# Ledger of designs, part 28: designed miniproteins, single chains, continued (4)

Each design is a single chain, and the fold is of that chain. pLDDT is the mean over its residues in the fold that is shown.

## One batch from the design tools (miniprotein)

Design m12948
Fold by ESMFold2-Fast:
Structure m12948 (fold): chain A 67 residues (1-67)
Amino acid sequence: MTVEVVIEVEAVAPTPEEAREEALRTADRVADAIEAAGGRVLRREVEVRPDGDRYRAVVRLTAALPA
């Protein structure tokens, strides 16, 4: 049996491209850790939005972990 979990990674940067790249780099490390623990990444979604003078990127990882 597996448990489905959602992990959100956020990064803030002066440009949407920089915010996206930072968030994706951190998300890749989280995905590697999930797989190393015997889990599996099922879905990856990326959203970038303005946040005041900057941009915030959110990467949502949906993963199955061993129960």
Scores: mean pLDDT 84

Design m12949
Fold by ESMFold2-Fast:
Structure m12949 (fold): chain A 64 residues (1-64)
Amino acid sequence: SEIDKKIEELEKKYKEKFTPQQARDLLNALKERYQRMLERGEDVERAKKMLAAIDEQQAWLDAA
């Protein structure tokens, strides 16, 4: 999918130039991916679990 391709491109770039803002951008892209999985009814339990983990990571970054 277009979102999966976007995530791969972001992960590749961020491997070389990681910053807190780039981490937020990657988490936002992952969140969109798993939200789309929920909308499609694909791997719903995994998508819910991953979205919860992403929310925790975003909260951690915002607190730092």
Scores: mean pLDDT 73

Design m12950
Fold by ESMFold2-Fast:
Structure m12950 (fold): chain A 84 residues (1-84)
Amino acid sequence: SPEELWREIRELEERLRELADQVAENRAAGKDTSALLAEMIELLERIIELLRELKKIASPEEQEILDEAIAHLEELIAKLRAER
């Protein structure tokens, strides 16, 4: 259902914030962030998958908004991969 998809997205977004905070803390401490960045990429890819499922049941106007959201997340993944 759309409600279940949005709930999963919200849970994944909360986990991403936790990982982003850990990345910031590890960088401040001079620790490697590679594993944390890899986990963030996996969560972002899962969010994109869920957004694509939402797109299948969305109106044309909603599909355009979802496509823009997916494109922004794909750009974020590319940036995180470049950080290695």
Scores: mean pLDDT 88

Design m12951
Fold by ESMFold2-Fast:
Structure m12951 (fold): chain A 99 residues (1-99)
Amino acid sequence: RAAQTQAGIEQLEESIKKVEEQLKAAEAAGDTESAQVLSARLALLKATLELTKAGHGRLGAVKFSAAGILVSAYASGGLSLDELLAELDALVAELKAAT
């Protein structure tokens, strides 16, 4: 009875769907800044999903938590958009290298 991996995959797939809808809405509204952040988050979620499917879900979860802290720092004004995007790109590169 180890259902954690499958539950994690389903949660990531739902998160990807929600972020794709948010990205679509931001693009339709002409919100380029939000679209860039959402696009970077989508790339990170997709990379985390592939790591989880490959059996490296723990590493993916750690990197995804780090990304959440960065997004929270940006939302609170503690981090610039350029700094957020650079850090998210670095996390995506680490996740892709681990798959």
Scores: mean pLDDT 75

Design m12952
Fold by ESMFold2-Fast:
Structure m12952 (fold): chain A 67 residues (1-67)
Amino acid sequence: NELAKKSLEAALASLKAGDVVAAMAGLQEAIRYGEGEIKKLAEEALESLRQGDVEKAEELIRKGLEV
């Protein structure tokens, strides 16, 4: 849905700026508004950031934007 995708775009922009806290907040909003594959990818991206895997999180966010 559009709100989840906007939240993923914001999370991606935050990661590119080096703001992991803002990126996590954006992913939480994407989970809140998302359904199905978008929600799943946002949940996986958030877990990747919790583990310090920024590259994996960015890849998962990009996949979510293509859904």
Scores: mean pLDDT 86

Design m12953
Fold by ESMFold2-Fast:
Structure m12953 (fold): chain A 77 residues (1-77)
Amino acid sequence: SMERERAVLEAALNLLRAAFETTLKIAPKMSPEQVKKELEALLEAYRLLAREAEERGDAELAARARELAREVEEALK
């Protein structure tokens, strides 16, 4: 069902948010190269989730995923 599929995407978004927050907390104990690699992987995951949500017509979920992608992009600067 579409509702079940949306719940899976929302769970993925929440997990990716937690992963981003955790990466920022442990970043001081990681090399700059490792931090960049982790953030680039998270950025790609958020962009994929945003595309999937948009293709399903879920503008709200797509916007939330894009907001997280923007935060990761800022962290990469």
Scores: mean pLDDT 85

Design m12954
Fold by ESMFold2-Fast:
Structure m12954 (fold): chain A 86 residues (1-86)
Amino acid sequence: AIPTYKPKTAAEATLDALLQKAYLAMTAYNKEELVQTLNEIEELVNKHPELKSRTVHDLRALGTYAENIGLPDFAKLFRDKAKELA
């Protein structure tokens, strides 16, 4: 079967890039970069409310991941931003 192909919107592509940047900031132990990236995610979601539900879900998942790998400060940053956007 040929799968149905749906291209990403520019906003969805930007969100994916920002979520990846947040993940990389966490793995680099760079709290300043993570805070900046989370603020950029908030600005994007405020302009594109259709991304809100997905963004909250993805940020909660990143928060759980951060906690599981022993980064509670980073987990809190992700969870606090997810709660703020919800």
Scores: mean pLDDT 83

Design m12955
Fold by ESMFold2-Fast:
Structure m12955 (fold): chain A 79 residues (1-79)
Amino acid sequence: SLVEQLQSLNLPVFSEAIVNIKTGEENFLQKNYESAFLAYNKASEIIRNQLSQHPEAKPVLIESDIQAGVAAIAYVVLK
Protein backbone atom coordinates (compact mmCIF):
# COMPACT_ATOMS: atom_id res chain seq x y z
CA SER A 1 0.00 0.00 0.00
CA LEU A 2 1.02 3.65 -0.37
CA VAL A 3 0.90 3.98 3.42
CA GLU A 4 3.44 1.15 3.82
CA GLN A 5 5.73 2.65 1.13
CA LEU A 6 5.71 6.11 2.74
CA GLN A 7 6.07 4.67 6.29
CA SER A 8 9.13 2.67 5.13
CA LEU A 9 10.94 5.97 4.45
CA ASN A 10 10.68 6.70 8.22
CA LEU A 11 10.45 10.48 7.68
CA PRO A 12 8.36 12.50 10.21
CA VAL A 13 7.66 15.24 7.60
CA PHE A 14 5.32 12.78 5.83
CA SER A 15 3.12 11.97 8.89
CA GLU A 16 0.26 14.19 7.62
CA ALA A 17 0.60 12.73 4.09
CA ILE A 18 0.27 9.19 5.56
CA VAL A 19 -2.93 10.23 7.40
CA ASN A 20 -4.36 11.70 4.17
CA ILE A 21 -3.51 8.54 2.15
CA LYS A 22 -5.28 6.40 4.82
CA THR A 23 -8.28 8.76 4.64
CA GLY A 24 -8.27 8.48 0.82
CA GLU A 25 -8.09 4.66 0.92
CA GLU A 26 -10.92 4.41 3.49
CA ASN A 27 -13.18 6.86 1.61
CA PHE A 28 -12.52 5.05 -1.70
CA LEU A 29 -13.56 1.72 -0.10
CA GLN A 30 -16.75 3.40 1.18
CA LYS A 31 -17.39 4.82 -2.35
CA ASN A 32 -16.97 8.40 -1.09
CA TYR A 33 -14.97 9.22 -4.21
CA GLU A 34 -14.99 13.02 -3.84
CA SER A 35 -13.57 12.76 -0.28
CA ALA A 36 -11.03 10.17 -1.50
CA PHE A 37 -9.94 12.55 -4.30
CA LEU A 38 -9.49 15.48 -1.89
CA ALA A 39 -7.49 13.35 0.59
CA TYR A 40 -5.12 11.95 -2.08
CA ASN A 41 -4.64 15.47 -3.51
CA LYS A 42 -3.69 16.77 -0.05
CA ALA A 43 -1.18 13.91 0.37
CA SER A 44 0.30 14.69 -3.09
CA GLU A 45 0.64 18.39 -2.16
CA ILE A 46 2.56 17.53 1.04
CA ILE A 47 4.87 15.06 -0.75
CA ARG A 48 5.50 17.44 -3.68
CA ASN A 49 6.55 20.22 -1.26
CA GLN A 50 9.20 17.87 0.23
CA LEU A 51 10.63 16.40 -3.02
CA SER A 52 13.69 18.70 -3.13
CA GLN A 53 14.73 17.36 0.33
CA HIS A 54 13.39 13.81 -0.12
CA PRO A 55 13.50 12.79 -3.82
CA GLU A 56 13.06 9.14 -2.72
CA ALA A 57 9.36 9.97 -2.13
CA LYS A 58 8.75 10.64 -5.88
CA PRO A 59 7.31 7.13 -6.59
CA VAL A 60 4.77 7.61 -3.76
CA LEU A 61 3.80 11.03 -5.20
CA ILE A 62 3.21 9.46 -8.64
CA GLU A 63 1.01 6.72 -7.13
CA SER A 64 -0.90 9.25 -4.96
CA ASP A 65 -1.59 11.38 -8.07
CA ILE A 66 -2.79 8.25 -9.93
CA GLN A 67 -5.12 7.32 -7.01
CA ALA A 68 -6.53 10.88 -6.98
CA GLY A 69 -7.19 10.55 -10.73
CA VAL A 70 -8.86 7.14 -10.26
CA ALA A 71 -11.11 8.58 -7.51
CA ALA A 72 -12.05 11.54 -9.76
CA ILE A 73 -12.94 9.18 -12.65
CA ALA A 74 -14.95 6.93 -10.28
CA TYR A 75 -16.86 9.99 -9.00
CA VAL A 76 -17.85 11.01 -12.56
CA VAL A 77 -18.50 7.49 -13.99
CA LEU A 78 -19.86 5.50 -11.00
CA LYS A 79 -21.74 8.45 -9.40
Scores: mean pLDDT 84

Design m12956
Fold by ESMFold2-Fast:
Structure m12956 (fold): chain A 79 residues (1-79)
Amino acid sequence: DEAERRAVETVVETLRELGLPEVVVEAIREVFEKRDEAVDKEQLEKVKPYIEKLQTEEPEKAKAIGEKIAAALAKLEAE
C-alpha cells in the first residue's frame, strides 16, 4: 500500500532530521518494509553500535527516535 510506504518514508525523514547516519536510516526503513524477523535481526546487528553509542552519549535523542519509531510502527499496524 502506498500509504504504508508514505508512513515509512515519513519516519525515515524524521530520523534523518534527528541526525542519524544514512546507513542506520536505511536499515530501519528495511525493517519496516519487510516486517521479517530475520531481516530485523540482520539490520539491527548492523546498526546496534550506533544505537548503543547514541543511548550512552545522547539519551534524550535516543528516546525521541524510539518514540518516533514506535508511533510509526503503531500506524503501520493500524493501516
Scores: mean pLDDT 66

Design m12957
Fold by ESMFold2-Fast:
Structure m12957 (fold): chain A 64 residues (1-64)
Amino acid sequence: SELEELAEEAFRRGFALLAEGQALLALSDTVAPSPELRARGEALLAEVERLAREYGEKIRELLA
């Protein structure tokens, strides 16, 4: 099922990006004084939200 594969892919990719984004934000503000690391963390979190919308749309297309 394409729907099952799509859901699994979204979950795996979303979790990885979320974890990395959170880690980079924590690192930039506590250990590494790097605005670049912070910007990367914020970009990854924004990507997670974008992926959620994108996969939601693809799932709607499969169900239509």
Scores: mean pLDDT 77

Design m12958
Fold by ESMFold2-Fast:
Structure m12958 (fold): chain A 85 residues (1-85)
Amino acid sequence: EKDRLIAEAIAYTYEARLLASKVNKEAADYFDQAIKNLSDIDKAIEYLKKARELVEKDTSNPELAKKIRELVDKAIKYLEEAKKL
């Protein structure tokens, strides 16, 4: 169960990373750090929140930023559920 929740979080994080690479390279790098640190769920969530913050500051493509935010929120939700196990 926990591995499944983490796998879902990875999938959403990877999608967010691919979209973020089009608007903010630093945010994409933070998504990479989140994936690298999935053994420490709290640290992974912190990197996801940092990436989301950077994307929200980028106004060049607000529709893409909204999609990235939604993907990050889903990833965090799955990680929080995994942490309870």
Scores: mean pLDDT 82

Design m12959
Fold by ESMFold2-Fast:
Structure m12959 (fold): chain A 64 residues (1-64)
Amino acid sequence: AAPVLATATKDVPADTADELALSAGDQVIVTEKVNDDWWKATVVSNPAASGLVPSFYLKVVGTV
């Protein structure tokens, strides 16, 4: 699937090492939709920060 741009709607905690912690307003590129509830994303401002995010915290704002 084509990668999409999304914005975190709320602060997202990382509960495990494979999860990505985000602050409300952070922009991410969704690289993989693992399932309907979990998406793999990379932070636009920090490409070294990547991991799994619950999809319900993310608002898709476009495609890249």
Scores: mean pLDDT 78

Design m12960
Fold by ESMFold2-Fast:
Structure m12960 (fold): chain A 74 residues (1-74)
Amino acid sequence: SSPVNLLSTAEALERLDELSLEELRALLKGLQEEIARVREEAEKGLLSQDVADKIIASLQRAIAEIEERIRRLE
């Protein structure tokens, strides 16, 4: 699985119409895993809760955009 980070996510969101269904599904999985990681880091005190909440909110918005694109391709 390709690693996903916030910068790669932003680039992918700008080019959703250029991504294959397989790439969109991989990106969706990566974002879900990133949310889990951010939550874990906040629980361990490695991130402030305020920063974690902002990151999670951004990732959830990205997931919604990707799910809408997948829906249109199916």
Scores: mean pLDDT 78

Design m12961
Fold by ESMFold2-Fast:
Structure m12961 (fold): chain A 93 residues (1-93)
Amino acid sequence: KWEEDFKTALELFERAKKLSPPQARKDIDGLMGLVKKALESGKALDQDQIDEAHALYSRALENNPNPQSRQDLQQGMLSFMRGNALLAGPLKP
């Protein structure tokens, strides 16, 4: 199911990018790159990559006045983080 969440995140980010101004597009491209890399590798993001994803997401929202694009970004980020959590699994004792 983590693959489905990542695929959903990519679809939502692509839709968000299409409706976004040019300033937001590079940050959305960065988010999509992180999702694609995790999907291809089958490896969860480490904390530094998670921090990078949140920074890209925050900048994309800040530079994006389109309500539909913002909604797609928010839903995409939720799917991305959910997929990453599933792939990472529970903390080992």
Scores: mean pLDDT 82

Design m12962
Fold by ESMFold2-Fast:
Structure m12962 (fold): chain A 114 residues (1-114)
Amino acid sequence: MEELKAMSSVQLSGLVLRFLFENFDTMNRKAAIYVSKALVYISAGDLEKAAEYILKAEEYLKQDLELASPREIQLRIWLAVLGASDEELEKSTAELEKIHNERLDSILERGRKM
């Protein structure tokens, strides 16, 4: 069906970055959820699920749906990179803020108190 399902982790990561770069200001909530879940599955080595979630993000992007806030998009992507589960990425913005605050200590190894 889609050649995307046969792509490597490097290619799928590139597609996610392109999706985020091109659609950040026009991304609806469902597209943001599915593209962030794709990052989780790329990190887990489940490239088939990652490809399916990229396809879902692209399909939702084609729909005239309510736009996600920049903060909502940023939180989902950031938490996905930090190892949040795909289930956590479906949570409300308030719950994502709580998860982010709990993982902030792991950033202190990089950002310190700066």
Scores: mean pLDDT 74

Design m12963
Fold by ESMFold2-Fast:
Structure m12963 (fold): chain A 78 residues (1-78)
Amino acid sequence: SAVEEARRLARELVAAGVSAEEQSEIMEERGLDAEAKRAFLAEDIALRLLTSLSGLPVDAPESEIGEAMTKKVIEMAK
């Protein structure tokens, strides 16, 4: 689906270090509709929040991000 393609594209571009301006150009060039654009932005925000909270890069294995996030939540809950 266009939504799944948009999420995949967001993950690839953030992992590649593409700027927000360049990401916007790519979205426009790809002809993404409003729903796909919202999915793209949601994925981008989620990835940046995960990297901020985990302290790991965007391209880190999901299992490592999960472990780091769990550790942060436990620390904050104390």
Scores: mean pLDDT 70

Design m12964
Fold by ESMFold2-Fast:
Structure m12964 (fold): chain A 81 residues (1-81)
Amino acid sequence: MMSVEELIERIEEIYEKLLAGEISIEEFKKQLVELLVEAGVPEKNAENAANAIADALRAGDLETARMLIDLVIKEIREHAE
């Protein structure tokens, strides 16, 4: 299984690609769900988290989008201990 640190690095990578305009918000959402499910997050929870982040991104609220990503990362770290 993917390590917590590898998962976080992959989340950061896809977010950087999104900010660089290399992927769409829909592609970011899809990749984030796939990463979270592969890491053992239930699909429904992964979809809910990815949708909340995507909604913030569509609204142009980068501060809220980053805060939600940081909360996902924190939850992953806390549940891995």
Scores: mean pLDDT 82

Design m12965
Fold by ESMFold2-Fast:
Structure m12965 (fold): chain A 89 residues (1-89)
Amino acid sequence: MEDLLKKAEEEIKKFEEAVKKGDSEEAKKYAKELKKIIEEALEDPELAEFAYNLALKGIELAKKIKDEEIKEELIKEFEELARKALEKL
């Protein structure tokens, strides 16, 4: 859990930084890593709330992306992960 939390915090920070710089491609790259962390967390029933909160954070950050296509794609992907996490709660 602690390793996943640290990895999530690092990828979120990179995702936020890419979004702040307006680098939509870099944001997509870090969003992909965050999605992997969420999928791994979803394999553990004790981490369902953690996975849900990460997916919500992904949606918040994706909404700030300048490229509309990447933005819509990532919002949809994080919403699907949030739905899967919520079903396990």
Scores: mean pLDDT 85

Design m12966
Fold by ESMFold2-Fast:
Structure m12966 (fold): chain A 54 residues (1-54)
Amino acid sequence: SMTAQQLLDQALRHFALGIEAARAGDDEAAREHGDLGVEYLAQAEALGATLGVR
């Protein structure tokens, strides 16, 4: 669904920002963005699984 796609987009954005932070040596920002990316991904998968045909 569109909601799951929006959450996937947010997850990918946070993963990209985390990689940039890590390259800049900002380990705290990299970890924060990584954690947020994982959370958005989990929510997207849960919504996709719920709306999907089993």
Scores: mean pLDDT 79

Design m12967
Fold by ESMFold2-Fast:
Structure m12967 (fold): chain A 75 residues (1-75)
Amino acid sequence: ERIDELVEKAIEEMKGKTPDEMFEIARKLLEETKDAPVEERYQAVLAIARAMKEKGAPQEQITEILLYKDELDKA
């Protein structure tokens, strides 16, 4: 499946969820897409972090998701 479709599905699943549930959805998506091209994973990390911020997730959890981007920048 295309990573953009998986990202959209994850963002929809985050509706009405707690910050901890949103973080778990984000983490699962990033684990499921670990073998995708670096550029696509980079965009997925940014899209998920923005969705979490928009839905009121704590900055601490958003920062943890953004660390996935830093790992990709080293690859």
Scores: mean pLDDT 75

Design m12968
Fold by ESMFold2-Fast:
Structure m12968 (fold): chain A 97 residues (1-97)
Amino acid sequence: SLLKKAEEAYKEGKWEEAREYYSKYLKEQVEELEKTGEGEGLEKEEELAKLLAEWLLKQAKKFAEEAGLDLEEIEKFLEEQLKKVEELMEKKRKELE
């Protein structure tokens, strides 16, 4: 699991690897939302994506504190990834309507 690999990398202080795994995980979530994003299902998928992003941010903050990593950099990265997910979901909604 990419998410598990990201968590292990954070625990080991490997920020670059953790960032890469989180990025790949979020990309896979976005791609799955794009595949299933057909009308009625889209709202549920979008909400799930937001919850996953919030969970990742919470885990990143915890590991950053424990490992002495730059929390601000982690928050900014996750915020940018969340915006990309939101933009993709909005694009899909407009394509369907």
Scores: mean pLDDT 63

Design m12969
Fold by ESMFold2-Fast:
Structure m12969 (fold): chain A 91 residues (1-91)
Amino acid sequence: MTMEELKELVIAAIEGDEEAQKKLVAHYEETINKNFSGSGEPDEKVKRDLAIQIALKELAEEDPELAKEVVKKIAEKAGVDPSEPLEAIDA
């Protein structure tokens, strides 16, 4: 997979694309298993989050400019997307 393809896949996964999340997990399957120090299989959410984290680290090491674009997208998503039931209606 090229760094450009990896960038697009990470952005899509962060935006909630289930197909992109699945592809990232499959791409980093061995790395996820190696980095998961647990005695059992990690759950699907842990696998997804690890795959995204590994991809971001790889992008930052191989192509810092592409990593910068992905980080900007994550920050934008974090600022816009959490309009969930746990927000400040309880405040």
Scores: mean pLDDT 66

Design m12970
Fold by ESMFold2-Fast:
Structure m12970 (fold): chain A 94 residues (1-94)
Amino acid sequence: SSQIQQLKEEADKLYQQGMKALKDGNIQEALKSAEQIIKIGEEAKSLGDDDTAKYLYKKARELAMQALKKSENLDEILQAIGLILRSIGNLFDL
């Protein structure tokens, strides 16, 4: 649907923003992008599109995992782990 396509495009822009943030050393911005992608995935699931939700949860998990690898302080590490676990939990609920 047109709405699902818009959600995918929004999430892709957030993923690109998060990846750029990681390159620039801005871990907090990357984590924020990953959280927003999870929320878009939850919205896709609420619309009955489990395939799109799965795609977005995997995308958010990958971004959060890359943020974890670059995290230098406990708060960033815990935020990244929390987002990874939320993404995994959401994938198991599909």
Scores: mean pLDDT 90

Design m12971
Fold by ESMFold2-Fast:
Structure m12971 (fold): chain A 89 residues (1-89)
Amino acid sequence: DKAIEEAVQKFQAKLEERKAELTPKEIEALKLHMEISILQAKYKNNPTKELLEEIEKKVKELMDLLGASEKDKEEAKKVFEELKKELEE
């Protein structure tokens, strides 16, 4: 998808320009956000359990990086479990 490729290129250019303003943790968080956005765009075009599981994995990595509470992690897990059930129906 040309739109995704252009978005990734613009993100990388902005990240390079702004990396001096950002902590290593913020850079890692922005990269995870971009990866999640790409996976979500792919999921919108072709919803599969495999893509949903990859999104869940990256969201968990982002939540762990940002120090999200166990309650927030459990709520996110429930959302992904409901989405997986909808794909089976």
Scores: mean pLDDT 78

Design m12972
Fold by ESMFold2-Fast:
Structure m12972 (fold): chain A 87 residues (1-87)
Amino acid sequence: SSAQLYKELEEAFKNKDWKKAAELFKELFRKLLEKIKSNPEKLKESLEKTLEQLKELLEYAKKNKQKEVAEAVEELIEEVEEILKEL
């Protein structure tokens, strides 16, 4: 589930397990793409919620001075914002 995956990602950030965070981040992105393909009627709502969650992760990565993770999250935020702009 997306909720469980997000919780595991938050725990990985809190534990400073950056390798696990990167793996979970990739899985979260994959699930985001699956949601886009499977539920076009909820596309905008799903992307807006994902954007909010990614912004929280970005602030957490910045607070923990994790530059690589912060840059990866910021890039995904920009991609999601661009998609939302074109909807």
Scores: mean pLDDT 73

Design m12973
Fold by ESMFold2-Fast:
Structure m12973 (fold): chain A 74 residues (1-74)
Amino acid sequence: SKAELAERAKALVERAKEAVRLAEENKDDATKYTGARLRAIGDALEATLLGKKAGIGEEMEERAREAGFNIRAF
């Protein structure tokens, strides 16, 4: 359902935010930094795609932007 997609999208944004925090905490560890950044990007992109399907695409794009990802730039 759209409600299930919306909940998944919101959960993915929260995971992306945690991955961003982990990356910032590990800036001096290239492997951990890069791994966390890639996870955050993946979760943010998936969240915006699910958000669009759920009818909350603008909200998810805004939340991703607040987490440091400008999804509208693509």
Scores: mean pLDDT 80

Design m12974
Fold by ESMFold2-Fast:
Structure m12974 (fold): chain A 72 residues (1-72)
Amino acid sequence: SEIDKAIDEAIEKLIEQDPSLRQFPRDLLRLMLYNKVAEEMIKKLKEAREQEKRSGKKVKITFNPVELLKKI
């Protein structure tokens, strides 16, 4: 339910920036959000791999979906 609320709020923010988006299916707007979230996750994973190469130790990353949605 918290994740669903965060998704709803993020979609409304996209619509506030471009009101024409309100005419499109919600699933399309959701895909736009997931694309932005995926880009942030990939960036963090690349940074972790570089840290592992430097330290020789495995780096643990945890993702919080609500925090990722707030960055969008």
Scores: mean pLDDT 80

Design m12975
Fold by ESMFold2-Fast:
Structure m12975 (fold): chain A 90 residues (1-90)
Amino acid sequence: SKEELIKKAIETLEEMKKLIASHDRLDAETLQQLMELASEVIKLAKEALSEEEVKKIADLINQAINAASAGNREEAIELLERAIELLKKS
């Protein structure tokens, strides 16, 4: 169902937040894990949401990964929280 897909996408975003919060710097392995989790969120969102909503979520996730890679952990977590809020409103 749409509801189950959204729930799984939110759980995956929460896992991304935990992964970023637990690392002061992203090594290559952690970055790869974040990218794999991001791909799963986008896949789930495509099944449940409009193309416009998927693009907004993907843009937020990409910005979050870029912020985390630059060492801006708090900003990365805030961007992922914004993606979670969009999913909750869907």
Scores: mean pLDDT 87

Design m12976
Fold by ESMFold2-Fast:
Structure m12976 (fold): chain A 69 residues (1-69)
Amino acid sequence: EASRQQAFAEAGARLGSEVARYADEGYRALQYGSNELARRYFREAARQAERLGNEAAREQFLYWAEKLE
């Protein structure tokens, strides 16, 4: 349904500065075709989300990282 970019940016912004930063960098790396770099950033975003106690966001970022194979 919704654009993945919009939902992704919203999630990052709401979770805090570290999550927002890593999420944004991961998305940009993905657009540049740097799948491994994007994967690393999404994993770091997930880790920061876990620190905030937001398991749903953590799972979402890990899901995106895993989809990058």
Scores: mean pLDDT 73

Design m12977
Fold by ESMFold2-Fast:
Structure m12977 (fold): chain A 93 residues (1-93)
Amino acid sequence: SSRDVPALVEEAARALQEARALATSPLAKQAVDYAGLGLEHLRRGDLEAARRYVEQAEELLRQAVAEGKASPEAAAKIREAIEHLRRALEARE
């Protein structure tokens, strides 16, 4: 709900740290890793790469949920991180 990009970036980083602890399957871990790459590129100002990594993280999360490879808690935290990253990207574009 904030347009403060630094605050959104820190919220995404915290959610990713929590998601990483909860992700147990390879597919859920890949979703976290791609969201992490999105965060790193967003911090560097590479908005095009950040957007692509966030889109890949969303697709990997969707697959993990569809295949029963993410717990509801892990899925919720990965989704929270992706949402903060998307809001940060929207606020910069």
Scores: mean pLDDT 86

Design m12978
Fold by ESMFold2-Fast:
Structure m12978 (fold): chain A 63 residues (1-63)
Amino acid sequence: MRVRVELRWVEGPPSWSLEDVVQQAREEAERELAERGITSGEILVGHLDGSTRVQLVVLERLP
């Protein structure tokens, strides 16, 4: 199976909720994939309870 995996940690400003950080991280990742012309990418978001830091997993299917 050919898949490129990118792991990212994303943290927002102290005034943001966890949901706001997750939403922005996903939107930014989607824009980045679109700008790179990647149409077969998937974005998975995980987070630790009680933390504003989220782990973003970007999956790109390779030819």
Scores: mean pLDDT 66

Design m12979
Fold by ESMFold2-Fast:
Structure m12979 (fold): chain A 87 residues (1-87)
Amino acid sequence: SIEDETLALLEESAARFRALGTPVGQFLAAFFDELAAGIREGSISVAEALQSALTLLGSVAPDLSPEERAVAEETRARLRELLARAE
């Protein structure tokens, strides 16, 4: 389902951001974990979670290192594909 694919992407992306070992990576990982928790608890919709993730990644994009940017851009592409299918 779109929900299962979204949860998998959020959890995978959180792990990848955490693996960067940077403060920004830890912050993004925590945010993605919170979005996944929100979906599981039913406090946010899949579309709201995807849009929130895209908005945050867009806002931090100018300040990212090359390594952080690589993970962020791969994640953004996959989030956009899921959002198009969720709407």
Scores: mean pLDDT 88

Design m12980
Fold by ESMFold2-Fast:
Structure m12980 (fold): chain A 85 residues (1-85)
Amino acid sequence: SSRDQQAYQILLQLEDLGLEAAEKNNASPEVSYRILNLSDLAFYHLRLGDYDSAISYAESLADLIISLDPSLRPEVEQLLEQLRK
């Protein structure tokens, strides 16, 4: 559905922001693995139609991104709002 395609694109954007923030801040490899793991879990639950769990994992990913780069808070929060629709 168009909603599933939009949610998929939002999750890809969150993953990209997280990986870029980790790289720019010279974070440990474990941080990048955590970003990928949270992203994979969000995609998995989205594929199952479990939007509540997908959003929960996306929120955890968002918190991690903001902890790495607080300047990304407005962009990350906007993406989460779009995902919740």
Scores: mean pLDDT 87

Design m12981
Fold by ESMFold2-Fast:
Structure m12981 (fold): chain A 69 residues (1-69)
Amino acid sequence: SMSEKAIELQRRGQEAAKKLIEEDPSNQDLANELLKLMQEAVRASLDPSTAEKAIKEAEEKIEKLEKEL
């Protein structure tokens, strides 16, 4: 379901943010931006008209960051 996908993205986002900070504490702003994006994706998942686009955009951004970690 869309809710399960949003929850998984939030978990992945938190994990990626943690790794960014562990790699370099100066990444705090980037980590905060990532966590905000994940929070926005969870909120968007509550509205079917915005859920698909917001989740897809968040998923693509997380995947790109995970490849660089």
Scores: mean pLDDT 77

Design m12982
Fold by ESMFold2-Fast:
Structure m12982 (fold): chain A 59 residues (1-59)
Amino acid sequence: GMVKQKDLLLEKVREALNDPNREVRKRKLTEIVEEIIANFDEKEQLELIKEFQRLQAKA
């Protein structure tokens, strides 16, 4: 279901943010953003962006 898909994406974001290489981190984050845009509606995209920003603030 959609809930499991969102959890997997958030896990990918956490893994990307923990990458010590800035260029690899950017690439991984870009791929995740493209996947979000392709697979989620506008409201779901906004919620994921907010959660993504929250994760960056903790990193």
Scores: mean pLDDT 74

